Designed miniproteins, single chains, continued (4). Designs and how they scored, part 30

Each design is a single chain, and the fold is of that chain. pLDDT is the mean over its residues in the fold that is shown.

## One batch from the design tools (miniprotein)

Design m13085
Fold by ESMFold2-Fast:
Structure m13085 (fold): chain A 57 residues (1-57)
Amino acid sequence: MEEERKRVTLLVGAKIRAISTPDLEEAKKIIEEAYKKGYMTKEEKEKFLKELDKRFK
């Protein structure tokens, strides 16, 4: 329960940081860090990386 709240908060923070950066490589690093720190699932990481690629395309 506590982990769910923490995970969602950190996940949203990572999304905001990634979306706010003008640099695709920096945005991808933010998402990779979220995944490595354990508050983003692999599915969520892949989904957000695809969205970032579309945005910068």
Scores: mean pLDDT 74

Design m13086
Fold by ESMFold2-Fast:
Structure m13086 (fold): chain A 66 residues (1-66)
Amino acid sequence: SLAEAIREGGERGAKMLESLGQPDAAEKVRELSRQAAEAARRGDLEQARKLVQQAEEVGKAAHEAA
């Protein structure tokens, strides 16, 4: 499902950030991905998309800082 894909993507991103020494960013990515998956389960695809984009921005900023 879309919600499962979002959770799996968020977990992969979080693990990568942890490997880069960015545990706080990893936690934020997990939280945003969890919220996005919940929005997707409710059919709120616009909110899910916005939360996924926020998680991506957190990941990019943390990767650039590492």
Scores: mean pLDDT 86

Design m13087
Fold by ESMFold2-Fast:
Structure m13087 (fold): chain A 69 residues (1-69)
Amino acid sequence: MAEDELRLLQETFGIQFSAGLQEQLLQLPAQTLRLIRELLFDKADRQTLLDKTQLPQELVDQLLKEAGL
């Protein structure tokens, strides 16, 4: 479930995303959230995140900013 993957993503990095980002992430498939968590854990660069997830640039930039990466 997307909410379970969002919880795991936040727990993995010890962060609480903003309400607006959480709302956007909860609209994504659970598989996409899992992929984001895996890529961020592996310290993938911005371009790799864009290429692998196909997410909008603004969403990827917000994720990296709030994750402190």
Scores: mean pLDDT 84

Design m13088
Fold by ESMFold2-Fast:
Structure m13088 (fold): chain A 66 residues (1-66)
Amino acid sequence: MSAEEARKIAEEAKKALIEAGVPEEVAEFVAQEVFHALLNGEPKSKIIDLMVGAGLSRSEAEKILK
């Protein structure tokens, strides 16, 4: 995955977390974790679990990683 593509996914995750009521600082931290996980080739399931653990629904997390 390219850094540009990973950043777009991380930005979408941050926006979704903020809209779900997660504090902006926490959403930013989770977005950074998602970005690094994507660049490191971490399993999709682990990245979904990161977003769900932060406050997103599983369906929203799966949609972001389409």
Scores: mean pLDDT 83

Design m13089
Fold by ESMFold2-Fast:
Structure m13089 (fold): chain A 95 residues (1-95)
Amino acid sequence: SQQQADFERLLEALDLVNKGIQALKEGKYEEAAEYFKRALELDPGNVFARIGYAEALLKLGKYEEALKVYEDLLSRMPNNKYIQELYKKAKEKLK
């Protein structure tokens, strides 16, 4: 069924997010970015995958790309203080 297929995609996205988080902890930033990117292909609405992707981009020195991801997150969640703080920290790296 479509619901089963959608559930399986969301579970795969969650597994990829967990792998991305582990890769970030291990300093494997290119691998982390790839895991989060793949998670976003399966579940484009996954906030954790999008935050993780931006964090991986920051660690890779891709500050302008990371800012664009945080700006997208803020457009959808303008009052989220955690995302506001991450955006401010990323913006400071460009100065």
Scores: mean pLDDT 86

Design m13090
Fold by ESMFold2-Fast:
Structure m13090 (fold): chain A 60 residues (1-60)
Amino acid sequence: SDEFEKLLEQAKQAALDAMDQGNFEKARKSVELMQEGIEAYEKGDYKKAIKLFEEAVAAG
């Protein structure tokens, strides 16, 4: 869905913004959640992937 693509882009941007601001703990957490989300997506668990991307956006 369009919502999935939007969340993934927002998660990536949140991680990049945190890194740019020197907030390494936030950047690390966001990247970890984004990676878990990508793994869930690759395994076909789209609901879990969306939740993890939402958490990644919130963490950054």
Scores: mean pLDDT 80

Design m13091
Fold by ESMFold2-Fast:
Structure m13091 (fold): chain A 87 residues (1-87)
Amino acid sequence: MEKKIEELKKKAEEGDAKAALELASLYYQEKEYEKAIEYAEKAVELAKDDNKLVAEALTLIATAYENLGEKEKAKEYAKKAAEAEAE
């Protein structure tokens, strides 16, 4: 796992939005919710022109905040994800 995380991190630093989202998903699966949010936010930043990828990243942020007990932030990001999918 660590080797895959480092490879995805390098790709995300090179501007690969899909790599950033995959890295966020891996951290989410490991219950490292703060890191999942960090890389999902990076995926949103890199994928501004890809509404589907932005929506997926925002959904992951919302779900991660839900798991952290940040209910208000979870609702905010869920709304942003729905708005991104509508575009």
Scores: mean pLDDT 82

Design m13092
Fold by ESMFold2-Fast:
Structure m13092 (fold): chain A 72 residues (1-72)
Amino acid sequence: EEAKEKIAKLLGIDPESLTDFEVATIASLLAAPLLRKRTLEEKARQGDREAVYKPPGTPLKLIEEYEKEKAK
């Protein structure tokens, strides 16, 4: 619900036009560059050791991470 409203606001569309699948997909796409950046930073800090990054499983958490980075 909250994630659906946040995504609709970001895209400038009606939240009722979005399905749960579309909400999850868009949230994942928005967070993907941030998750990649985080993984690369962890690998660099660990001396090129392979780092396993487990992203948040909920669309809401992915949107929150995106909003924090966008606000910078």
Scores: mean pLDDT 62

Design m13093
Fold by ESMFold2-Fast:
Structure m13093 (fold): chain A 76 residues (1-76)
Amino acid sequence: MKALELVRKALEALRSGNFDEALKLLTQAYEEAVKELGPDHPAVRYIREALEYVISGNRDKAIEFVEKAIEELEKA
């Protein structure tokens, strides 16, 4: 799944402190997850929450919601 691959890369970017790359990857992951699963899927909501936390500079919460998105994408 392309969304899962992008979210995993975003997690690596967040852990390395590369917020610009994480924003880019999460934006792409959001678009792909909407296409693959639809806008109401929990993974899509978790990606959106992660994006909001990256924008606000809350790395720990961004990582938490990226990990939740990965769990939901692995089930899909």
Scores: mean pLDDT 86

Design m13095
Fold by ESMFold2-Fast:
Formats: C-alpha cells, sequence, structure tokens
Structure m13095 (fold): chain A 92 residues (1-92)
C-alpha cells in the first residue's frame, strides 16, 4: 500500500542518514540537505510519533551537529538545526 511504501522509503532514508553521519563536522549542511531532513523528519514524526527511537535518534544527531556548528561560529545554521530537533521531539 501507499502507507507501507512511504514507511519503507523513510526507513531507507534513516539507514542512509546513519551512514552519512550528520554529526560529522566535515559533512556540509546545505539548504537542500536541511529541507530534505525537515521533510523526512516531518514524515517520520507524523507516522511514528516524536517519542519513537528513529525520530529521537535523528533529533539527537541534529543537536550534536548544532553543538559543533556553534563551536565553529556558525550560529544561525546551528539555530536552524536545534529548531528542527526541538520540533521533531514535540511532534505527535
Amino acid sequence: SALEQRRAEALELQEKLRNVDISDPSLEITDELLELLRRWGDYLASLLGGDDPIVQGLAKQLERRAEILEKQGKLELAKRLRELAEWLKKAN
């Protein structure tokens, strides 16, 4: 079904994000990557809830990367990642 297909796509993305390591300071956080993370995080949170381990894992990775960006002086980008992480945690 369409729901099962979308869930499978979300799980495939989660595996790709795990291998890419968002918390890696050498990984460039582009606007395109942020939009992709927002869209898929929205989907995951809407399907699984904000308390789901997959959603919580994504939020934690975003928070870890935000800490690195803050140390690098990239405060605006760090704020965007923290806002996305907080939004994911509050999703039902």
Scores: mean pLDDT 76

Design m13096
Fold by ESMFold2-Fast:
Structure m13096 (fold): chain A 61 residues (1-61)
Amino acid sequence: MAQALAEVEEGARRHGLAPEVLEALKATVRRVPDLPPQPSADARGVAVAALLARELERARA
């Protein structure tokens, strides 16, 4: 959501990340709310956490 996106942007700036890394983080946040509906809320939370970790690791590698 907009607030989560703003928090990611602020965090990236505080850490002095490059603009391209910031854009990758913003793209990851935009992807989170687009998850397909699932019967399990726990599975959704795990998927979100894994997606964020993978994208952040890839952007910072």
Scores: mean pLDDT 62

Design m13097
Fold by ESMFold2-Fast:
Structure m13097 (fold): chain A 62 residues (1-62)
Amino acid sequence: MSGKVAEEAARKKGKELGLPEDLIKEAAKRAGEQAELSGLDPEDAEKVGKLQAEVLYQEQQK
């Protein structure tokens, strides 16, 4: 399922970036929902997961 791939990618990237657990969960939730709604391929789902974690990381740094 694309949602699971996106969630896993978001969690891995969030941990790599040092996001707090709350933001990692938020990134995974957003990524999973977006991938499921868009019917993404696993490759694109992984990209969405990473992007959601990166967006939350940038907001955290503000």
Scores: mean pLDDT 80

Design m13098
Fold by ESMFold2-Fast:
Structure m13098 (fold): chain A 62 residues (1-62)
Amino acid sequence: SGALVARLAQHELGLSEEVLARAVAMAREGASVDELAALIQREAGLSPEDARRAAEAIKAYA
């Protein structure tokens, strides 16, 4: 399921492999959804809504 969630985030939201890997690492270290969404907005340029969706998926996967 984790690989599928990561693939969905990358494919649907246009996240680079580098940004996805960094977000997963931060989630594993206990980062909040808000912290992950801020990273994704800054690095990938997603809207607040799309960044939050990606952050929630990544947090659930981690």
Scores: mean pLDDT 76

Design m13099
Fold by ESMFold2-Fast:
Structure m13099 (fold): chain A 68 residues (1-68)
Amino acid sequence: GEELKRAALELVEEALRLAAKGTPEDRRRAALLLTAAGILAAALSVEGDEEGAEEVRKAVREAMEKIA
């Protein structure tokens, strides 16, 4: 569970880094990375790591608000 959570949070950090560059292409790529992080959050829920899943979902929501 912890490895999936770490990977998902790394995707969120990379998405924020890309979005900070400000081009439409970078923002689109950031959105795809946040989608992937959301899929990993669902995988964490399936493994029974609901706390880790919620941490990732919160990070994705906060990142989406910043890049909107």
Scores: mean pLDDT 85

Design m13100
Fold by ESMFold2-Fast:
Structure m13100 (fold): chain A 68 residues (1-68)
Amino acid sequence: SGLLELTRALLDAAESGQEATVTLSDGTEIVVRPFDIAGAVGAALAAIGENPESATLTVGDETRTYEL
């Protein structure tokens, strides 16, 4: 499931001290600060709640798209 992979990637980025940006298919951007585990969970919940078709996760120079 793309949602589970996105959630895992968000938590991994936050726990490793990296800033993450989630961009939903409607153009909504959510920034998760380094070590902000609550923010990482909130971003995953926003992806569920907005019912987007996809989400793109950017951590540093790396970008990956997840189908939801």
Scores: mean pLDDT 77

Design m13101
Fold by ESMFold2-Fast:
Structure m13101 (fold): chain A 105 residues (1-105)
Amino acid sequence: STYRPIPPLSQLTPEERARLVLEGLERDIADLKKLIAQTPEDSPQHKFYKKLLEVLEKAREIVRKALETGDYQKAIDELRKMAEEYKEKDPLIANYLEGLITLLA
């Protein structure tokens, strides 16, 4: 049997899972904005963090819309499309998006 975190994600409603994902995204976005402000503008890290921030802000809007509409499957599908797009472009961003999908599904 697969190990599950406590509380198990299967015990949470789709709305509760989406709220946890949104809270995580808001924290990651805030932390990433701080990293961008502390990173030299000419560094590869600064460019990566700005790209990651754009992706996280898009993911936040997808999850926020799901909470407004109750269409969590649409959010999962949209995040899967983004993850597949970034799988070839940037595997680290794709892995982050896969983490969000796992929490929502």
Scores: mean pLDDT 84

Design m13102
Fold by ESMFold2-Fast:
Structure m13102 (fold): chain A 67 residues (1-67)
Amino acid sequence: GERERRRAEQLAYARRVLADPSNPQGQLAREIADKLREIGDAVDRAIELSKEKGLSFKEALDIASAE
């Protein structure tokens, strides 16, 4: 359908932008992706600390974010 076609076009455009190392939008998107990966690592560490030490997820996340 139309919605699927528009989504496919948007994804193709996004992939093209990300593949171009000289494109400033692609550079910004990569920087955001790197920051999201760091957040993901902190979340994984918080889950580990919560399980190991019996802390609430919020307390574990505060500790993981401070490391």
Scores: mean pLDDT 74

Design m13103
Fold by ESMFold2-Fast:
Structure m13103 (fold): chain A 64 residues (1-64)
Amino acid sequence: RDEVLQQVAKHVKAGIDAADAGDLDTARKHFDEAVSLLEQAGLTEGAKAVRDYGDRVIAEAEAA
């Protein structure tokens, strides 16, 4: 029913896992894919929330 949200969740998880592994380029790609999926679905507020969250996760990983 909400296949887009399942794909978004998978990309967000993959982005977090990549950031934890120190692969920031892969993390950015996964968060960008999640944002793109939400924007294509017209979920603008969700896309903004995922972008803000991804930026935070990457910033924390860079600081570690």
Scores: mean pLDDT 83

Design m13104
Fold by ESMFold2-Fast:
Structure m13104 (fold): chain A 80 residues (1-80)
Amino acid sequence: SRVLELIDEAIELLKNKASDEELSAFIYRLQMEAFYSKDPKERSYLEKIATAVINARQNKDFEKGIKELEKIKEEYLKDL
C-alpha cells in the first residue's frame, strides 16, 4: 500500500531528525500524491500524514509526530 509506505517513510524521517528542507520536500510530495489520487480514502490519509509532519516540523516535537503517525497507521490498517 502506498499509504503505508509513506507513513513508514514519514516515521523514519522524524526518527532520523530529517532537515527542514527534507521534511518540506516530503510534505510537497504527499500533497501532490493526494491531489492526483483518484481514491478519496487514500487522499484523506495522505493529507493526515502531511498534517502530522507539518506539525512535527513547526513544533520541533518529533516524538509527538511519530506517535501521531503510528496512530494514523493503526487507523489505516483498521480501514482496510
Scores: mean pLDDT 88

Design m13106
Fold by ESMFold2-Fast:
Structure m13106 (fold): chain A 90 residues (1-90)
Amino acid sequence: MELVPLTAETLAALPEEVRRAVLEAEIALSLGRMVVAILEIEGDLERAEEVRRRLDELAERLNEAIRARDAEALEEVARELRELTREALA
């Protein structure tokens, strides 16, 4: 399943509550991807691959929540993304 492109047009079509939740989840996902890049630079390729796999799973859930316009599901994905980032940096 292709990721829904996060564009200004896509965001404008969403209800305000959902739009805010999407933005927060996308910020959390971007931070997670940055952590993967840091781990790769440090040479921890196995840990980078584990974090990337978990990010891919959460990205799929993010897409489903966007399609469902489910702000609660988006907030849950954002929370799990933040927790993954915290764990990966520990």
Scores: mean pLDDT 79

Design m13107
Fold by ESMFold2-Fast:
Structure m13107 (fold): chain A 60 residues (1-60)
Amino acid sequence: MSTRERVLATLEELKKRATPEQQKVLDEVMEGLENIDNLSDEEIVEMHRKFEEVRAAVDA
């Protein structure tokens, strides 16, 4: 499995355990990853930050 596929699989697993509000953030991150080549460096950093916040909250 590629790094991209593994990240998407991780996001899907987090989404299963996430609240509806967290699922919206994860959906935004997944959409960003599908379109990563068209994102600015600032948008990529923000996407990573949102992912880390939701991951920490879900795994708490």
Scores: mean pLDDT 74

Design m13108
Fold by ESMFold2-Fast:
Structure m13108 (fold): chain A 70 residues (1-70)
Amino acid sequence: SIEELEKKIEEIKKEMEELKERASKKAAEMEANNASSEELQKLADEFFEELDKLTDEYLELREELEKLKA
């Protein structure tokens, strides 16, 4: 249903925001503890990999929603 897709879209948006908050907090903590540029880059790589997965799912759900609203 439209309502189910809208809920899933909102859940993905929330997951993206939570991912960004976690990554930012972890990066700040790592920098405060003199983490290497390599360690920070690894965190960034892991963050973007997870963000890409959520973005793909978001786009698929939006496409399904548009089809139902048409």
Scores: mean pLDDT 84

Design m13109
Fold by ESMFold2-Fast:
Structure m13109 (fold): chain A 56 residues (1-56)
Amino acid sequence: GVAKAEQMGKLLKQYEEGKISREEFIEKLKELGFSEEEANEFLRDSTRFGVRFILL
């Protein structure tokens, strides 16, 4: 639902800012009812569009 999407967005932003680890981000998304696969897709998208593109 909308609240779940908002919490995901906040977690993604915290991960992009380096405030939480990759493992913690995946764990928190699983608590929200996302699968590990979905969490990995969000991390991939963050890498594609975010600050980590320089590591390519």
Scores: mean pLDDT 68

Design m13111
Fold by ESMFold2-Fast:
Structure m13111 (fold): chain A 103 residues (1-103)
Amino acid sequence: DASEAALEEAEAGLSEEQRELMDRVEAELLAEYERLVAERGIAEAMAAFTERVIALLEEAAREPDEARRTAVILGVTRAVQRLLPEAARAQVAEGLLDPRALA
């Protein structure tokens, strides 16, 4: 999609070290979310994921190295984009199974 293409273009300008950091941030966020979904379910996992995203973005805002800051922000963005479709589908399915969500 258009946002995926924009990320690919942004990534084309990254150094090898920046790409490694971006991939590491994405992988760590996704692995943590998957573990928490299995352990506590989607709602608790999304809450923890949101807190971790906020913490990482606040840390990135304090990062004086622009290249490192960009890599972290892109890693977080990729993780968010990958999880939102799955989380949205799961929430819709849960809402359809819970009559309280429809009233």
Scores: mean pLDDT 72

Design m13112
Fold by ESMFold2-Fast:
Structure m13112 (fold): chain A 104 residues (1-104)
Amino acid sequence: LGSVGQAEYTAPASATSATLTLTNTGAAPVRVHITVDGEQVAVVDIAAGESATVEVDVAGGAVITIIATSASPAPNSVEVTVTDSAGNVTTLTVELVPVADLPA
């Protein structure tokens, strides 16, 4: 792995689902793992400059964790737009840190 990054979103109490639009803004493909309250719900491979959409079921107050990894020279970031079932739209950035700065 070349790099890894993480971001979190906490669902509002009124939300029962969320749609995540993930955009790879880097020059290399990324693999994104999505968990809800620690349970893995999706794994998506996103090519450079491409977007993917993932729908997840959430209970109000649930934490969505987005972990992005790269096997090649690191992309700078993955932009995430979260649209919940209550109509809230939130934009997050997952910034990937080189694994050379972390234990393997």
Scores: mean pLDDT 78

Design m13113
Fold by ESMFold2-Fast:
Structure m13113 (fold): chain A 60 residues (1-60)
Amino acid sequence: SVELSQLPSDELLKKIEEAVKQKDYQRAIDLLGALLSRTGDPKKRRELQKKLGEVIKKLL
């Protein structure tokens, strides 16, 4: 979304943490996906993919 594309990566990470704390796992998945789509660094991508997997497990 346009809003997500305008947020700095650190601010987006804060929103992901807040969504997880609120148990809004669907929002956390959406935000993680948006951050992953714009992240080129392999190490950061691996960390974000790990977080995404952990959040998805909470929905199961």
Scores: mean pLDDT 78

Design m13114
Fold by ESMFold2-Fast:
Structure m13114 (fold): chain A 72 residues (1-72)
Amino acid sequence: PSKEELELEIAVGMTLLVLGVAKATNAPEELIKRLEELVRRAEEAARRGDLEAAEKALKEAVKLMKEWDEKE
């Protein structure tokens, strides 16, 4: 794969990992739904070859998890 393709796969995979951690830690259903939407955005960005959009989705997923952790 090209470097760009690999970076897209990593961004999608990391966004999926964030969702997996949220599910494993019994995060609220609302947060899980938002993370599932971000996974869809990352996958769509990867389909278009849009690394910037895929990375933005990952960054937003991490931010949501941090905000949830800080509220507990």
Scores: mean pLDDT 82

Design m13115
Fold by ESMFold2-Fast:
Order: structure tokens, then C-alpha cells, then sequence
Structure m13115 (fold): chain A 66 residues (1-66)
């Protein structure tokens, strides 16, 4: 299950890569992965995808607002 969460996060980071620097992507990936691990530990696997999507949408909105 963690491997699936990591792939979902990696796919989201790939879609954001053109809008962010390498350092920003690495920091965001670390943050989202930490959150996903916490959700999995609590048995809330169904919230992992929603959590990643919320972060991705927030970053995309900020990029468009520039």
C-alpha cells in the first residue's frame, strides 16, 4: 500500500515539475509523502489520493495567480 501511495505522489510531482524548481518539488514530495504515511498508519488509505490532489490543486492555483 505504501508503494502505491509513493507512485501516486511521484505522478503528481511529475505533473507539477514544469511549474516548480527541483528543490520545491523535492520539498513538496517529502511533505506529501510524510502525510500519506501518517494516513496509512491510521488506516485511512482512502484519504491518501484526496490529500495528494488537494496539495496539487493548491500549487496549481498559486502558479496561475502569478
Amino acid sequence: MLEKAEKLIDDAMESLAPQLSKEEIDNLRKQVLTQARSLLELGKEHLVEESVDIVKNAVERRAKAR
Scores: mean pLDDT 73

Design m13116
Fold by ESMFold2-Fast:
Structure m13116 (fold): chain A 111 residues (1-111)
Amino acid sequence: LEEKAKELEEKIKKDPNNWSAWFSLGLVLYKLKKLEEAAEYFEKAIELNPNFAEAWFLLSLVYKELEKGEKAGEYYDKALELKPDLITDFKLDEKLKLSEEEKEFLISLFK
C-alpha cells in the first residue's frame, strides 16, 4: 500500500493535472484510514474533473466517517446528479478497487 502511494505521488509530480492519479492516491489513503488526507486528494480530483461522479461519492463517504454529515450529503447529491446509476454498476468495485465491506456500504448508502 505504501509503495503504491509513492508510485502515485511520482505520477502527480510528473503530471499535476492527472486527476485519476489524485483519485487513486485518495483511495489508497482511504484504505489506510487517513480520512482527512483522502478527502484532500478526492477534492483535488474533482477540481480537475468535476464530472467524475465516483470522486464526489467517495468524498461523501469520507465526510460521513469524519461525522461531517452536511458536507457528506452535499457530495452524495452531486454524485447522484452526475451518475444516478452509480451504485447499480456491478463493476464498481473493480473500477474503484473497493473491498467487499466498502462495496456493501456503498450499496446501503444509496438504498
Scores: mean pLDDT 72

Design m13117
Fold by ESMFold2-Fast:
Structure m13117 (fold): chain A 94 residues (1-94)
Amino acid sequence: MDEAEKLVAEGDELAKQGNYAQAALLYIQAARLFERAGDYRKAAEAYEKAADLYYNKLHNPELAAELYEKAARMYEKAGDLEKAEEARRKAEEL
């Protein structure tokens, strides 16, 4: 498992334990590593996981919107225009 995938797995485990703040931070770190590696789809998915936690568990819709915007840009780079539109819509509705 590369470093970014390891961070996602650790984040998933922390989220299962209810440690949402630390899970979200690990997802953001993983997303940045995937982005640097050119794995835009995995970067988008990691930003989206972090955004979902900020919106649903951490009550920070402003940061959730920012992270959904980052996910949308990563989906655009990955060529997934439908997921990019969905993520952008989520950001605008918050």
Scores: mean pLDDT 89

Design m13118
Fold by ESMFold2-Fast:
Structure m13118 (fold): chain A 58 residues (1-58)
Amino acid sequence: SMEALEIAERAGVRAVIEDPTLSAEELAAIAKEAVLRAGFSEEEAERAGRHVRDAASR
């Protein structure tokens, strides 16, 4: 969902601000955990985390 993606993107941006040395995979894991903590399904969290990883890899 768009809400899950927004939570993931926000978590990724915050993580990069705190530690700019984080890898795309680490950012994806942080984003996935944020989405799960917000109450979304594992499938939505995986998808949102993957979106953040792909964005960070550009």
Scores: mean pLDDT 82

Design m13119
Fold by ESMFold2-Fast:
Formats: sequence, C-alpha cells, structure tokens
Structure m13119 (fold): chain A 62 residues (1-62)
Amino acid sequence: MSDEELFEERLRGMEEAIRALIEEAMKNYKPGSSTPRTKEEAEKKFAELLEQAGEIIREHLA
C-alpha cells in the first residue's frame, strides 16, 4: 500500500467527519431560520466547532 494513498484516504475521512460535525450543529442552531439566534451566540458556536475540527485534524494527522 502507498503511504500517499493512505494519507489521502485519511484526509478525506477527516473532511467528511468535520462536514458532518458542522451539519449536525447547524441543524440544531439554524441561524437565520424561523427561530433566529443572536450573532454572538452563533459566533461562539462556530468557534467551538472550529476547535473540535482542529482536534479531529490533529488525531488524523498524529
């Protein structure tokens, strides 16, 4: 097996995991929907998602 091919596969899995994480959080938060959230609350939640995404990246690349 090629190390390059395995690395690409892990990057793809990581991207899908991050996308799923963001989608799941956005379904619950729904900024701009019929139940709007404050800008500050949305920004804080987004920052938390970025931190979780960074952890996923670290785990996949470590």
Scores: mean pLDDT 67

Design m13120
Fold by ESMFold2-Fast:
Formats: sequence, structure tokens, C-alpha cells
Structure m13120 (fold): chain A 63 residues (1-63)
Amino acid sequence: MKERAVEAAVAATLSEYDTTLFSGKQMQEILDAARAAAASQKTIEGIRDAAEKAAREKIAELL
């Protein structure tokens, strides 16, 4: 399921950061951005890449 690929990509990206800096709402915003970016992707690799990129961009905005 592509949902699991998005969640795994976001979790892997977040493991590189101090997650205590983020509220639950901000964590949800990161996940939502990753899901939106991955929605147009056809392959599991494309889903992960898009989700990781969107998560990193959102994290950069929040920090």
C-alpha cells in the first residue's frame, strides 16, 4: 500500500531531526505534505522520493 511507503519515508526523514521541536500538528502537516507530493507518483520508489523531498521541505519551513 502506498500509504505505508509515505509513512516509512517520513519516519526515516524525521529520524535525522530532533522531533521534540515539532508539535503533533506540525508532525501531521509534514505527513500531509508528503502524502500530497506522493499522490501523483506511480512507483513505490517515486512515492518514497517525493515523500522524503516534501517532508524535508516542510521541516525546513517549520525550523
Scores: mean pLDDT 78

Design m13121
Fold by ESMFold2-Fast:
Structure m13121 (fold): chain A 99 residues (1-99)
Amino acid sequence: MAAELGKKGGELALKAGLLAVQKAETKEGLTAGIGGAIAGIGAIFQAELGLKTGRGKEAGRSAKSAGLSAYHGGKLSKDKEAEKLGKKGYELGKKALEL
C-alpha cells in the first residue's frame, strides 16, 4: 500500500511538473516544473523498489516532495491542472508516510 501510494503520487507529480513546464512563462516556473517532474520519476523508481522489498515509505517521502515542487510550478505557470495534480501527489506521498 505505501509503495503503491508513493508510485501514484510520483506519477501525478511527473504529470504536474510536465504541465507546469509546458505553460511556464518564467524561469522560476520552468525550474519548479522540471524539479517536480524529475523528483516524480525518482519517486516512481523508489516505489518499484519498495514493491519488491516491502519498503514504501521512501517512495512516499519522494512523492510528497515531488508533488510540492510540481504544485508550486503549477502556481507559477498559472496552470490549475498542474497545481491540482501536484497537490494530489503531495497528499498521496503524505498518506504513504502515515502507513
Scores: mean pLDDT 82

